Designed miniproteins, single chains, continued (4). Designs and how they scored, part 40

Each design is a single chain, and the fold is of that chain. pLDDT is the mean over its residues in the fold that is shown.

## One batch from the design tools (miniprotein)

Design m13355
Fold by ESMFold2-Fast:
Structure m13355 (fold): chain A 89 residues (1-89)
Amino acid sequence: MNLDVVPMSDEEVRELADELVELAKKYVTEPEKKSELMAKIIGLLMLLRMAAPTFSPEAARYALEAIEEVERLTGESFPALKAELEAQV
């Protein structure tokens, strides 16, 4: 199996999670850019997913909380990533 695993520090996870939430806030406030912002959100979510098996419980919890906020703001759902993060907590 090709494991596309990108290890991340707790600090890097927090920075990426914070960027995701900020993009989700822009998605709500800038409707003309929704498609562009959603593409960026999906890209960052894929990076989190690739790194998820390497997360500490604290990093996984922080990422999970950020994903839940993104879902709340955008109305989109990311059940596979949430399940993977929940397994690390």
Scores: mean pLDDT 79

Design m13356
Fold by ESMFold2-Fast:
Structure m13356 (fold): chain A 61 residues (1-61)
Amino acid sequence: KKEEIAKEFLKKLTESGRLTYEDVEKMPIETLVKMIKNTYGLDEKTAEEVAKLIKKIAKEL
């Protein structure tokens, strides 16, 4: 499920201390899409949907 991928990726991004949830929310959508495509091998449409979910989750945390 896309929500599961979004939560897992957000956790990985923040676990290393490289990014905060606020940093992820402020990140350009295109940057997140590219990172997701590279990490999970998803198509562009699915990666965009996951990126939007990541931003929504990060904002709500």
Scores: mean pLDDT 78

Design m13357
Fold by ESMFold2-Fast:
Structure m13357 (fold): chain A 60 residues (1-60)
Amino acid sequence: GAALQAAIDEAKSIGSLVGKGEITEEEASTALKELVSKFSLNADQATLVATAAVDGMLSS
């Protein structure tokens, strides 16, 4: 749904910030946990968000 896509897009941005050295992995982990809570994501959706963050890091 739209909420999951928004969470994926935000996760990619968070990953990109890690890849650029703008934030730490610990800061990114906290931001991703907040994102999961904000969008009320289940475990499968949280896995997609984590994958999107990794994609963001690798694309930077």
Scores: mean pLDDT 83

Design m13358
Fold by ESMFold2-Fast:
Structure m13358 (fold): chain A 71 residues (1-71)
Amino acid sequence: SVEQTIQQAEQLEQQGVQLLQQGDYQGAVDKLDQAYSLYESVSEYVGSQRIRSLAIRLTGAQIALIGDEVD
């Protein structure tokens, strides 16, 4: 259901944020990317601002991962 998909996306987003705070940039990207994919699959049922906020966070995690990998 849409409700279950949103709940799963929220859990993945929370896990991604926690991993980002721990410096696990690869884990953060993996979890946030999964959350973004789920929100996109139900985008008509969630606000555009929520998806936009997650996209910004995912981009930040990707930038942090690239910086970590090249240092």
Scores: mean pLDDT 81

Design m13359
Fold by ESMFold2-Fast:
Structure m13359 (fold): chain A 86 residues (1-86)
Amino acid sequence: SIRERLEAILREMDRIIEELRRMLARAEDPDLQAFLRKHIARAEELRERVRRYLENPSKESLLEAEIDLGIAHLMLGVAKLVEKKL
């Protein structure tokens, strides 16, 4: 169902946020810390948007949630790349 897919997206976003938080906990570089704080805040905003879609699930809100998840994955990917270059 659409609801089950939205719930799966929300769980995946929780995993991404937790990974970003773990990266922040081990980060020693001030620029990386600032980058991670900004992206954690943004990922939390996207997660709250997906949570609101659960109140009125639709095919359109599912598509928007998939896009939001894609943005969160991209942010995590960039964070990992930046961390590896330090």
Scores: mean pLDDT 89

Design m13360
Fold by ESMFold2-Fast:
Structure m13360 (fold): chain A 83 residues (1-83)
Amino acid sequence: SFRDKLLALLDQVLALEKQFLASTDLAEQQAILDQIGRLVDEARKLYDEASKVREPSLSELVTVLVMGGIYVTMQRRVARMQA
């Protein structure tokens, strides 16, 4: 289901966030951010496909927003650390 696919993407984003927070290497953090961005794009694509055929659930909407929020937070942190 779309919900199961979105939750699988969220689990991947949360695992990458843990790796990002454990990293002290800017290059590694940039690589992780790139991966999170790709997963967020896939989640938005799945949400858009779901919304074409039915009204998405609140759980699906919240999942996409949480993933987007993680990406934006990590992106801003990397931007501040780039010398």
Scores: mean pLDDT 82

Design m13361
Fold by ESMFold2-Fast:
Structure m13361 (fold): chain A 90 residues (1-90)
Amino acid sequence: KPPLLETVLTVGNLDPEKATEEKLRELASKYGEVKKVTVLRDLNDPSKSLGVAAVEFASAEEAEKAKENLNGKIFNGKKLKVGFANALPE
């Protein structure tokens, strides 16, 4: 089983039209220094979001704080599912 990335979170159950990288960065930056936000795209249509994003923090402590505060939070009417990433998005 691949190791979890301690500074990178996966944020799921996003609205694919409304959850932009800019909005996610603003949301996550309340909990720590955000280095990178990547919204995952559909492999069959790269113009479409999968409703999942990867968020990289400067430290593991900031990532843990963000996970605790964002997991189960309502964003654009959807309940967020947040966990540690096991791989970076390709």
Scores: mean pLDDT 72

Design m13362
Fold by ESMFold2-Fast:
Structure m13362 (fold): chain A 65 residues (1-65)
Amino acid sequence: SSIEKLLEEARAALAAATHLPAERRAALEAQLRAAEELYERATTASQYTAAALLAIGVLEDLRLA
């Protein structure tokens, strides 16, 4: 699925990000984990959308940080 690929992309991007401050890495890791857990538990379109938006947020933060 497109959301699953987005989560995989976010995980790979976070793993590849070097020299992130420890606090920033912890915050992004927590956000990505929340997205992954929401996706696993999702049963509604709104929940899938929320998981995707959290993953997009991680990717945007990594691009702008």
Scores: mean pLDDT 84

Design m13363
Fold by ESMFold2-Fast:
Structure m13363 (fold): chain A 74 residues (1-74)
Amino acid sequence: SRADLVRRVAEALGLSERDAAAALEPLLTSPDEAATQRTVDALVRVKPRTVAEARAVPGIDEATARRLVAALRA
C-alpha cells in the first residue's frame, strides 16, 4: 500500500510519515506501482542525505530530491 511505502521511507530516512508523504507525493500518485516500489526500495537501501545522493536514486527527480533533503534539514 502507499501508506506502507511512506512508512518504509520515513523509517529509513528518519522523517515523519507526513513529511515523507509530502516529499514523495508525485511518486505515490504514479500509476506504475512496480516502478514506485523499486524507487522506494532504492531509497531505503541508499538512505540519501544530500540532493546529489537522492538524485542518483532511479526514479527520483530534482524536485523530489530537494523536498526529501529539505525535510531532513528541518
Scores: mean pLDDT 82

Design m13364
Fold by ESMFold2-Fast:
Structure m13364 (fold): chain A 107 residues (1-107)
Amino acid sequence: KEKLKEEARKKLEEALDYLGKAITRANKNKDKLPEALELARKARIYVSTALSQIDDVELAAEHLEQALRYTKEAAKLAKEAGDEETAKLLEEAGRYVEEALELVKKL
């Protein structure tokens, strides 16, 4: 369980890095991406909270499920707005959240 927990933390740290990059990029284009920016910020809060509360497996999983929904919606909005680079960063963040969620569910 400790090894799975460490792997989950590493995946969540990767997700936070990609969300940070996506938020920075979306903030430069906030006139085109106001909803995507807000959703990415919400996703980052949920990922950060899950990482800090990872010992509460059920709560961490709930937070990561919500983070994944926000990240996917933000990626969709960025793609629809023509910001393919922000969409790719959000898609990569979502992939790490999904991988971390699968690890957390095995705890």
Scores: mean pLDDT 87

Design m13365
Fold by ESMFold2-Fast:
Structure m13365 (fold): chain A 105 residues (1-105)
Amino acid sequence: MTFEEDVDALIAAMTPEQREAIRAAVNGDAEKVREILLKLGYPEEVADIFARMAAADPRDAVAMLAGAFHQPLTPEQARENYRVVAEHKGRTLEEFDAEAERRLK
């Protein structure tokens, strides 16, 4: 199954705003992901983490957003998930965050 097919399955059950956030994440549009999450009432720290993840790895950002829309994440849970994604890819959190910053520019 392709990434596009996985994304289509995820958005079928979502609200219009949640679907817009997933589409922004798929495109690596970090600022758009951040804006939508803030509009949905997520804490700024959580919105920033998802924006960085969308810049560095759209696939993992999509998966985390789908999970967060099912059950809202605290800032601590979002930070832990970001760290786990970095480690799962064999990188330090600092290396992964640096990649996100490079892609945001």
Scores: mean pLDDT 74

Design m13366
Fold by ESMFold2-Fast:
Structure m13366 (fold): chain A 70 residues (1-70)
Amino acid sequence: SLLEELEKIRKQLIEALKNKDYETVKKIFDEHPNIAKAIKAAIDESPEYLKKNLGLTDEEIEFLKKVLEE
């Protein structure tokens, strides 16, 4: 189902972020541009939401910003 696919992507993204795996995070965003846009918007509007709800550190948020830069 779509929800199962989204949960799989979420798990892969979080694991790659914890490992600082730039190539894997970039590949996920390239394959799922709508997810990349949503995360970029969340970082711009409410980075604290991502930290609280995904368990991300400030360093991991900065890593996401680097991957999302053109």
Scores: mean pLDDT 79

Design m13367
Fold by ESMFold2-Fast:
Structure m13367 (fold): chain A 68 residues (1-68)
Amino acid sequence: SILDAAQEASLKALEVAEDPSNEKAAEELRRLLIEKLGASEEEAEEFLRAVREGDLDKAGEILEKLTR
């Protein structure tokens, strides 16, 4: 479900936030956002940027928009 995908994205986002250099986790997160949550490439990039910068409030806002 969309909610299950959102939860998985949140857990992957924490993994990326803990190690922003983990390209594999970032790629898995990007794929999840696009394939399961219907994010555009631009939305996925904005989400990843927010997570890597530690802006979890902005990342949460983007995730909420994708799960409406």
Scores: mean pLDDT 82

Design m13368
Fold by ESMFold2-Fast:
Structure m13368 (fold): chain A 89 residues (1-89)
Amino acid sequence: DEELDKKITEAIRNGRRAIEATEDEEVRRKLAEALSEAITALVQKDAEAARKAIERLREIVEESDLSEEAREALEKAIKAAEEAIKLIE
């Protein structure tokens, strides 16, 4: 599905940008893990697993002091992932 592939690509690009903009090593590891889980779930068309990974990303945002650039990129990644979930439901 071209639209699904586009949304997954947008999530990957913005997620990578969020990781690169994050200097705290522990927060970076948590973001990379949760983003990897979200992307894997979306590629496998597992909407339930994708939602759980997105919830984890939101928890990391709430608990971590992210830079403005990292927060903006992560927000875009989450939005693209949520739009991808709507395409696989």
Scores: mean pLDDT 86

Design m13369
Fold by ESMFold2-Fast:
Structure m13369 (fold): chain A 112 residues (1-112)
Amino acid sequence: MKKMEELAKKIGRSVEELKEAVEKLIEDARELAKTAELEEEELREFLKEQGIEATEENIEKLRLAAEYLKKNLEALEKAVETESLYEVFEFLLKLQAELQAIGKEHDAKVAA
């Protein structure tokens, strides 16, 4: 619990604000994981609804992100069950870093 209080102080936010942000990220992750079951046409519609251009690159990035989230959703749900908000936050930070690495690798291949 002290780790969350220290993190909140470091970023200038309250523990409650971090909790609300984490709960929203978990909900968003669950919704994104569900898109792993969608066909290409449904993925295009999802991207359009989010205001994102439905290019082949964006569809591939969304599919990779959704499949990665689906694979890791069980670990995320277990962290939530332990009521360890700090562990959930650490998991989400790691997940975000891995998704960013996937995006950068794809962008580097396109630029080459």
Scores: mean pLDDT 65

Design m13370
Fold by ESMFold2-Fast:
Structure m13370 (fold): chain A 62 residues (1-62)
Amino acid sequence: APGDVVRALRDVVVIGEGNTVLPKGTLLEILSFSPDGEEALARSLETGVVGLVGVADLEPVE
């Protein structure tokens, strides 16, 4: 859900205002989902980078 914290399962390319590679284990906040649910708009909690990431590359942190 929006506001949930997730972890990158691998190094991921965040597609946004300049493509950035985030390392495996990076914590991200979910901002929204794509209409198909395959991508999430997420923000890195460490760097503040915002962009689209593949949902399959993310693990929920409970």
Scores: mean pLDDT 74

Design m13371
Fold by ESMFold2-Fast:
Structure m13371 (fold): chain A 79 residues (1-79)
Amino acid sequence: SEEEVRERVEELIRELEAKAKRLSGREKADTLARLGALYASLGDYEKALEYLKEAIEADPENKLARETYELVTKAVEEL
């Protein structure tokens, strides 16, 4: 059901948020970039940008974070 899918996505988000808290450097940046991309796919651009900024702060060279940040900021500007 749609409720079951939503519940599983929310659980994944909680797991990734918990994981990010105990990581540093590149691994933290990768996890935060994944959270940013996931929130963006759900249409939560505010949360997406928050996580992507944190990912870039943890690793400025993180390609996923940088590219996803650019895509999300462009999407928000076109709204």
Scores: mean pLDDT 85

Design m13372
Fold by ESMFold2-Fast:
Structure m13372 (fold): chain A 74 residues (1-74)
Amino acid sequence: DELVEDLADVLLAREMARREGEEAVEAVAERLERELGEGTPEAEERFRELARAANADRVAAALEEARARVAALQ
C-alpha cells in the first residue's frame, strides 16, 4: 500500500533525524574506530552496514506505527 509506505518513509526520516538515529550512527562509528582502527575502506563499508542494522529497528517501528495509524482511520 503506497499510503502506508509513504507514511513509513516520513516516520523513518523523522526517527533517523532524531537523537536516537544520530546517537546510533555515532555509537557505531566510535565502536568501529576502536575495533578496526581508522582510515581503511573496509572500516567505512562496515560502518555503513552496522549503521544500517542499527537503524533497522527504527524502520520496523516506523512501519508498525504507520500501519496502526492507517488502520485507525478505517
Scores: mean pLDDT 57

Design m13373
Fold by ESMFold2-Fast:
Structure m13373 (fold): chain A 78 residues (1-78)
Amino acid sequence: VEEGLFRPVEEAVEEAKRLVKEGRYEEAIRLLRDTIRRIRDLAARTLPPVDTELSRRIEELLERLEKLLEEIERKKKE
């Protein structure tokens, strides 16, 4: 379950970074938004209704993805 959430995210982050290097900012933004949505959907259906270490890690991961998304959106405006 944990690997099912984190591995695709790592791959999406690397792909987004590659797209940014290629100047494909819109594709990178779309990929990150889709990834954030997928993580939220999976977390909502998978996590128990109690605060756990896994829940905390997912929250931190989402914050990191949102910060990366904001950075790429800022670069697109340049």
Scores: mean pLDDT 72

Design m13374
Fold by ESMFold2-Fast:
Structure m13374 (fold): chain A 67 residues (1-67)
Amino acid sequence: LSEEQRALLQQLVLEEALRHPEGGELVLHMEPVINGEATAEEVLADPRLSPAARERAAAIVARVRAA
């Protein structure tokens, strides 16, 4: 992801977090990607991420990649 895509990712993850009670967990999982310390694929492949959280994360990542 480019620096611009990481900034958009941060914005969309925080926006999602404000809409969902468990959004803080999504922020924690995506923080390494936002900081350039991990790839989005590594987070999406993490077996500790619930199916519901993975679907939300995948949708956000797809939107960022399309930008």
Scores: mean pLDDT 77

Design m13375
Fold by ESMFold2-Fast:
Structure m13375 (fold): chain A 68 residues (1-68)
Amino acid sequence: GSAAVAGVEAAIAGVMAATDDPLERNRLVKQAGEAVLDNIDDPQAAFAAVQAILDSARTEKARREAEK
């Protein structure tokens, strides 16, 4: 497969290992897929977009845990 697709798959696997929420996993997978499609001609941009999505999700989870 393309480098962008392989990178997204690895990143999604990492997120799925970090969260057990099926709805959150589904949303992240869909959002990451859209980011790849939007940047399909630029694998570096696609990877950066996916990483931004993952960082946002991790930050939100950490914030919720820290506040409690």
Scores: mean pLDDT 71

Design m13376
Fold by ESMFold2-Fast:
Structure m13376 (fold): chain A 55 residues (1-55)
Amino acid sequence: MEKKEAEKLVDKMLKKYAESEDDFGKAASEMGARAVASSNPEYKDELMEKIDKFL
């Protein structure tokens, strides 16, 4: 997918992470963000760094 679309999806997952009240919800949102990164190998490292910086 487009880089902007992948970044938007990661941002959406990170928003869910921030809004989650329990450890399971946070873990699921983090895994969702990392799955988006892994599904976009062209931008994987950049997206993973973005996730790590947010967490």
Scores: mean pLDDT 80

Design m13377
Fold by ESMFold2-Fast:
Structure m13377 (fold): chain A 89 residues (1-89)
Amino acid sequence: EAEKVREEFIEEVAKLGTEYWLPRMDPSLPEEERIKAATEAGRKYAKDVIDGIDPGDIAYLPPELDEELKKKAEEVRKKIKKIEEEKKL
């Protein structure tokens, strides 16, 4: 299902973002607050990337990872379109 493919990508990127940002967040924040903020930022970034929106206000990930994730998002968008086309048959 197209929605499931989209959600799986968002979840995967959010997990990667949480893993990356958790050790880099302000250590004065409680662990629960850090995890929540990192996860929410990751999900927003993933959604913007899969929708083809430039997340220019958020230097969320290093340029190398950002470029790789944008490339993966393009492949995911192609898969979603293919699934939608198959359902029209």
Scores: mean pLDDT 70

Design m13378
Fold by ESMFold2-Fast:
Structure m13378 (fold): chain A 74 residues (1-74)
Amino acid sequence: SALEEAEKLLEEIEKLAEELLAKTTDPRSQLMIGSALGMARIALGVGKVTGDYEFAAKLLKKLLEKLKSGEVTK
């Protein structure tokens, strides 16, 4: 389901963000990674309130791609 997909994407984002934060000493990069994690949590929260898990999953996929590519800290 879209809900299960969104939840799995958030788990992947949380794990990746934790790994990136453990390796990052730059305050700007730490803030950017933390902000991305916050946005991911808000996206799932909005999905839960609105029932639009397809939108949440789509947004979470884009955010995960940006974290994997290093775009978030550029």
Scores: mean pLDDT 84

Design m13379
Fold by ESMFold2-Fast:
Structure m13379 (fold): chain A 63 residues (1-63)
Amino acid sequence: GAAAVEEAAKKTGLSPEAVLAGVEELLSDPSFTEEQVIQFLMKEAGLSEETARAVVEAAKARL
């Protein structure tokens, strides 16, 4: 949801649109599973699993 994207933007210093665009790029790469994208967001952006999953679901809704 929007709140999860805003939290990710705050933690990364990116705009909400930049967060969504970056996650969409990762999800479009056939070398990454959805679970690997979630793990990447948790490790690199410092997101909780719940927030990372919500960001991925928001990005998937835009694909």
Scores: mean pLDDT 80

Design m13380
Fold by ESMFold2-Fast:
Formats: structure tokens, C-alpha cells, sequence
Structure m13380 (fold): chain A 66 residues (1-66)
């Protein structure tokens, strides 16, 4: 579904951002398995705006709201 595709893209973006922040590889592996964990790790690193943006994108894809 579109939501599944957006969740995958959001996870990939979050993982890349976490790598750019120098996150531990074990936590990166956790993030690669779960978009929810990836977003939570972004929040823990202080990237709250990015985390909220990705959650909003997933919600918009599910509801077909732009």
C-alpha cells in the first residue's frame, strides 16, 4: 500500500539521519527493522521536528490527506 511505501521511505530517511548523527551501529540495526524505533531514536537525539514530520507523512499517506 502507499502507507507501507511511505513507512519504508520514512524509515530509510530516519536511518540515514541517525547515521549522520553518529549513532551506534546496534541502534541503527534496530531502526532498520522498525520505523517506530527509528523515529523514537531521532527524538532521543533531539531531531524532534524531523520525527514529527515523518509521523505526519505516514498519517497523511494512510488518510490520503496531503
Amino acid sequence: SMKEKIEELARELAVQYLRDLGEEEELIELAERSVEEAIELLRERGATGIAEGLEGLIDAAERKVE
Scores: mean pLDDT 78

Design m13381
Fold by ESMFold2-Fast:
Structure m13381 (fold): chain A 63 residues (1-63)
Amino acid sequence: MSAEERKAAELAAFEAKKKEFDEQGKATLAEMRRLSPDLAAKAEKSLAQAREQMKQWEAELKS
């Protein structure tokens, strides 16, 4: 496989994992908001940091 082909495959795998993480994150936030606003705020901050890191890695893979 070419370098471009391998890069595309890695990006696709990364996108799949990112989507799974995002869906789980949404479910967790919804549950935490029902239980406690404080827990929801902490969970949201952690998820936002994780998503930002993923965006950085995605940008690196695309470049």
Scores: mean pLDDT 79

Design m13382
Fold by ESMFold2-Fast:
Structure m13382 (fold): chain A 91 residues (1-91)
Amino acid sequence: SKEEALEETIRAIEEANRESTRVYQEALAAGASDEEAKELGRKTMIEKLRRAAEESEDETVRRLLEEAARMLEEDPNTGLNDLIEFVERTV
């Protein structure tokens, strides 16, 4: 269902965000600058979203995750809340 696809997509976005945050924190602990750590976290989130899209059996989930990854690539000010709002609006 559309509701199940939205729930799966949001879970994947939240998981990608957790990995992004972990990578950011690990990079800082390893001596990276805040700017470098943020860029590494952003790239990790994009890669994780694309991976989740490839692994999903649901065509709607795949499209939503691919669009979320594109949003992050096109606008460096895009955050977690922007991605969740996008997914919730795309019924």
Scores: mean pLDDT 87

Design m13383
Fold by ESMFold2-Fast:
Structure m13383 (fold): chain A 58 residues (1-58)
Amino acid sequence: SLNELLAKAQEVADKAPEAQEAGQEAGKKAMAEHPDDPALAQKIAAEAVIEAGKKLGL
């Protein structure tokens, strides 16, 4: 679910500042591309954090 995705992304972001930064950048871009869908932007940002974490072995 979205809540589980957000919780996992927060855990990764707390362990890796690089992952948090990637999520913020992806979220800003998603908000610009989908200004009428903030939930989608939040999901894209969370997925970016998790993807960055995987590259770091998290």
Scores: mean pLDDT 82

Design m13384
Fold by ESMFold2-Fast:
Structure m13384 (fold): chain A 69 residues (1-69)
Amino acid sequence: LVEEAVEAVREAVADASPFERERAVRDVRTGLEAGMPLEEIARGLAADPTLSPEAAARVVEALLRVAEE
């Protein structure tokens, strides 16, 4: 699950800056390792000021898709 979510997020922000990609990946990995549900992690990332609205939307979509698997 952790690696699946991380890879989905990497793909979602592939066209974003390296800083945005590192931030999104770190937040997803940290949240999952802390036992947070994917929905809660998605809410946190949507509110992250380091991500553009476009990158945040793609990350949320990617995490929800992983949750369906």
Scores: mean pLDDT 76

Design m13385
Fold by ESMFold2-Fast:
Structure m13385 (fold): chain A 87 residues (1-87)
Amino acid sequence: AEEYLKKAAIYASEAGKYAGRAGAGEASHYASKAAGYAVRGEGEKAAKYAELAAKYARAGGKGPDGERAAKYAEEAAKYARKAAEAK
């Protein structure tokens, strides 16, 4: 579970970085929340905010950085969900 939360935090951090570059402010904000919850061990909340980050990265993110932000947010949600299911 700790390993999944660590991966969720790393992917959420990357999602926020690329969402910022893509001009997707809402996605960057939600990715930051997802990373924070993952670091705190809150897998369910981390997954929820990572899913929102992916949604807004696809809606508001432009070009390759927007697509990359969405993919990193999707990976963050995947690992956060695995952590929540495990413990």
Scores: mean pLDDT 82

Design m13386
Fold by ESMFold2-Fast:
Structure m13386 (fold): chain A 77 residues (1-77)
Amino acid sequence: SRQEKLKELAKLNEEMLELLDKIVKGENVEENVKRLKELVAEMTKLRLELGLVTEEEAKKAEEAFEKTVELAVEESK
């Protein structure tokens, strides 16, 4: 259902923030970056299925998120 997908999206958002925090702290950076990318792909799929974003908006959000990950990795050094 739409409600179930929204709850899943919220849970994935929380997991994303936890992974970003671990990356910034230098904890298992490579593994956490891989998990984060997979999680963001799942979130994008859910947002598209829910009609919360267009395909173009999803691509722009993904680009912005890649920059966020790059900054988190730099901070881990």
Scores: mean pLDDT 83

Design m13387
Fold by ESMFold2-Fast:
Structure m13387 (fold): chain A 76 residues (1-76)
Amino acid sequence: AEEEKEVEKKLKEWFDNLLARLKRLGINPVPKDLTEEEVKEFIEKMKEALKNGKEISFDVSTFLGLLKLLEKEREK
């Protein structure tokens, strides 16, 4: 439980820093609105990649979309 809170806090700080840096460079990536099905598919691909040492590629917008959904779940 403690580990999850530390990870979430660290991710939030990293995310905020990343957005601030991107804004300074004139880059404003828009988070992609992901469906529940797309999130599940992405999680399954990530699990498979981690288990079998396969590479997984995704764009910054998709990654930001996932972070947005994680923040939304935390508010429940």
Scores: mean pLDDT 64

Design m13388
Fold by ESMFold2-Fast:
Structure m13388 (fold): chain A 74 residues (1-74)
Amino acid sequence: SLAETYNNLGNVYFSLGRYDEAVEAYKKALEFAPEAEKAGTLLNLAAALRSLGREDEAEEAEREALDLLASLPA
């Protein structure tokens, strides 16, 4: 899917230390992902944001991921 493609692109940028580009790719993945599949990408986004020193934004992304996980069926 397009969401998986952008998430994978973000993972590649993250591995290269290109955190700004990783953030943009993860944000694109979130635009195309179903709600139930966003939690993993949000955690990846949070890691990239933290690597950039954007701690408040990283914490917000982690909270969004936890809220989504809490709303998923058992």
Scores: mean pLDDT 84

Design m13389
Fold by ESMFold2-Fast:
Structure m13389 (fold): chain A 64 residues (1-64)
Amino acid sequence: VSLEDEARFIADYLRSNPAFAAAWGLPVSEIGRLLGEGRLLDIPGVGPEREAEIRAAVKAHFAP
């Protein structure tokens, strides 16, 4: 799984959920940068509980 594939999945995940409306304007490239730096908490509207949700969703989606 590439960082770009994970970033695209996260972008779609955020856009599918109104709880993350503050993040809907973020480009995939910025999400990829924050993911690569381990800084998902810097995404607007993402707290520790939502970060755990996103990480769990990524793991489930890209599971073998």
Scores: mean pLDDT 78

Design m13390
Fold by ESMFold2-Fast:
Structure m13390 (fold): chain A 69 residues (1-69)
Amino acid sequence: APRPLTEADRKTLKLANELLKQAKDMDEIARASEIAVRARKLNIEDEVLKMAQEGKTLEEIERFLKEKE
């Protein structure tokens, strides 16, 4: 059986689901997933989730992540 989901995993899934709402094609789906993974690595998932909820585009969020790396 796969590993049970942790609270950290649930937080990442919540962010991924919010980002996927604006994905229009397979490229944007891949970008949304990559954004969620990067936000988790940088421990800024809450900030990225807020940006997505405020209607920031995937491109704007990717730019923000590049400046934090």
Scores: mean pLDDT 79

Design m13391
Fold by ESMFold2-Fast:
Formats: sequence, structure tokens, C-alpha cells
Structure m13391 (fold): chain A 62 residues (1-62)
Amino acid sequence: SGLTPTALRDLAARGGLSPEELVRLGRLAGQPETADAAVRELARRTGLSLDRAGALAAVAAS
């Protein structure tokens, strides 16, 4: 994506996601049974596309 990891985290914070919520959703996005719901929740909270929400989840899981 055209956004840096720092910019993605900033967007998450502006979307009202706490650091704890972001880490939790990133972890859930890494698991097949919860991945779809977690990425959709990130997209909903941040206004990001699903692709960008997936990138944010990967950053959050690290």
C-alpha cells in the first residue's frame, strides 16, 4: 500500500482504536477462523478498504 506502517497506526488511532484493540484485532486477523471478521472490523472502524485494513492488521500483529 502507499501508506507507511506509522501512517496506518495513526489512522487506527484517529478511528478510535486503542493500541490494545489494534493488537487484538491484528492477532485475530492472523487466524483463519477469525481473519475475515477482524479485517472487516478494522475497515469499519478506520474507514479503510479491506486491502488497507489487511495491511494494518499485519502491522498490528508484528
Scores: mean pLDDT 77

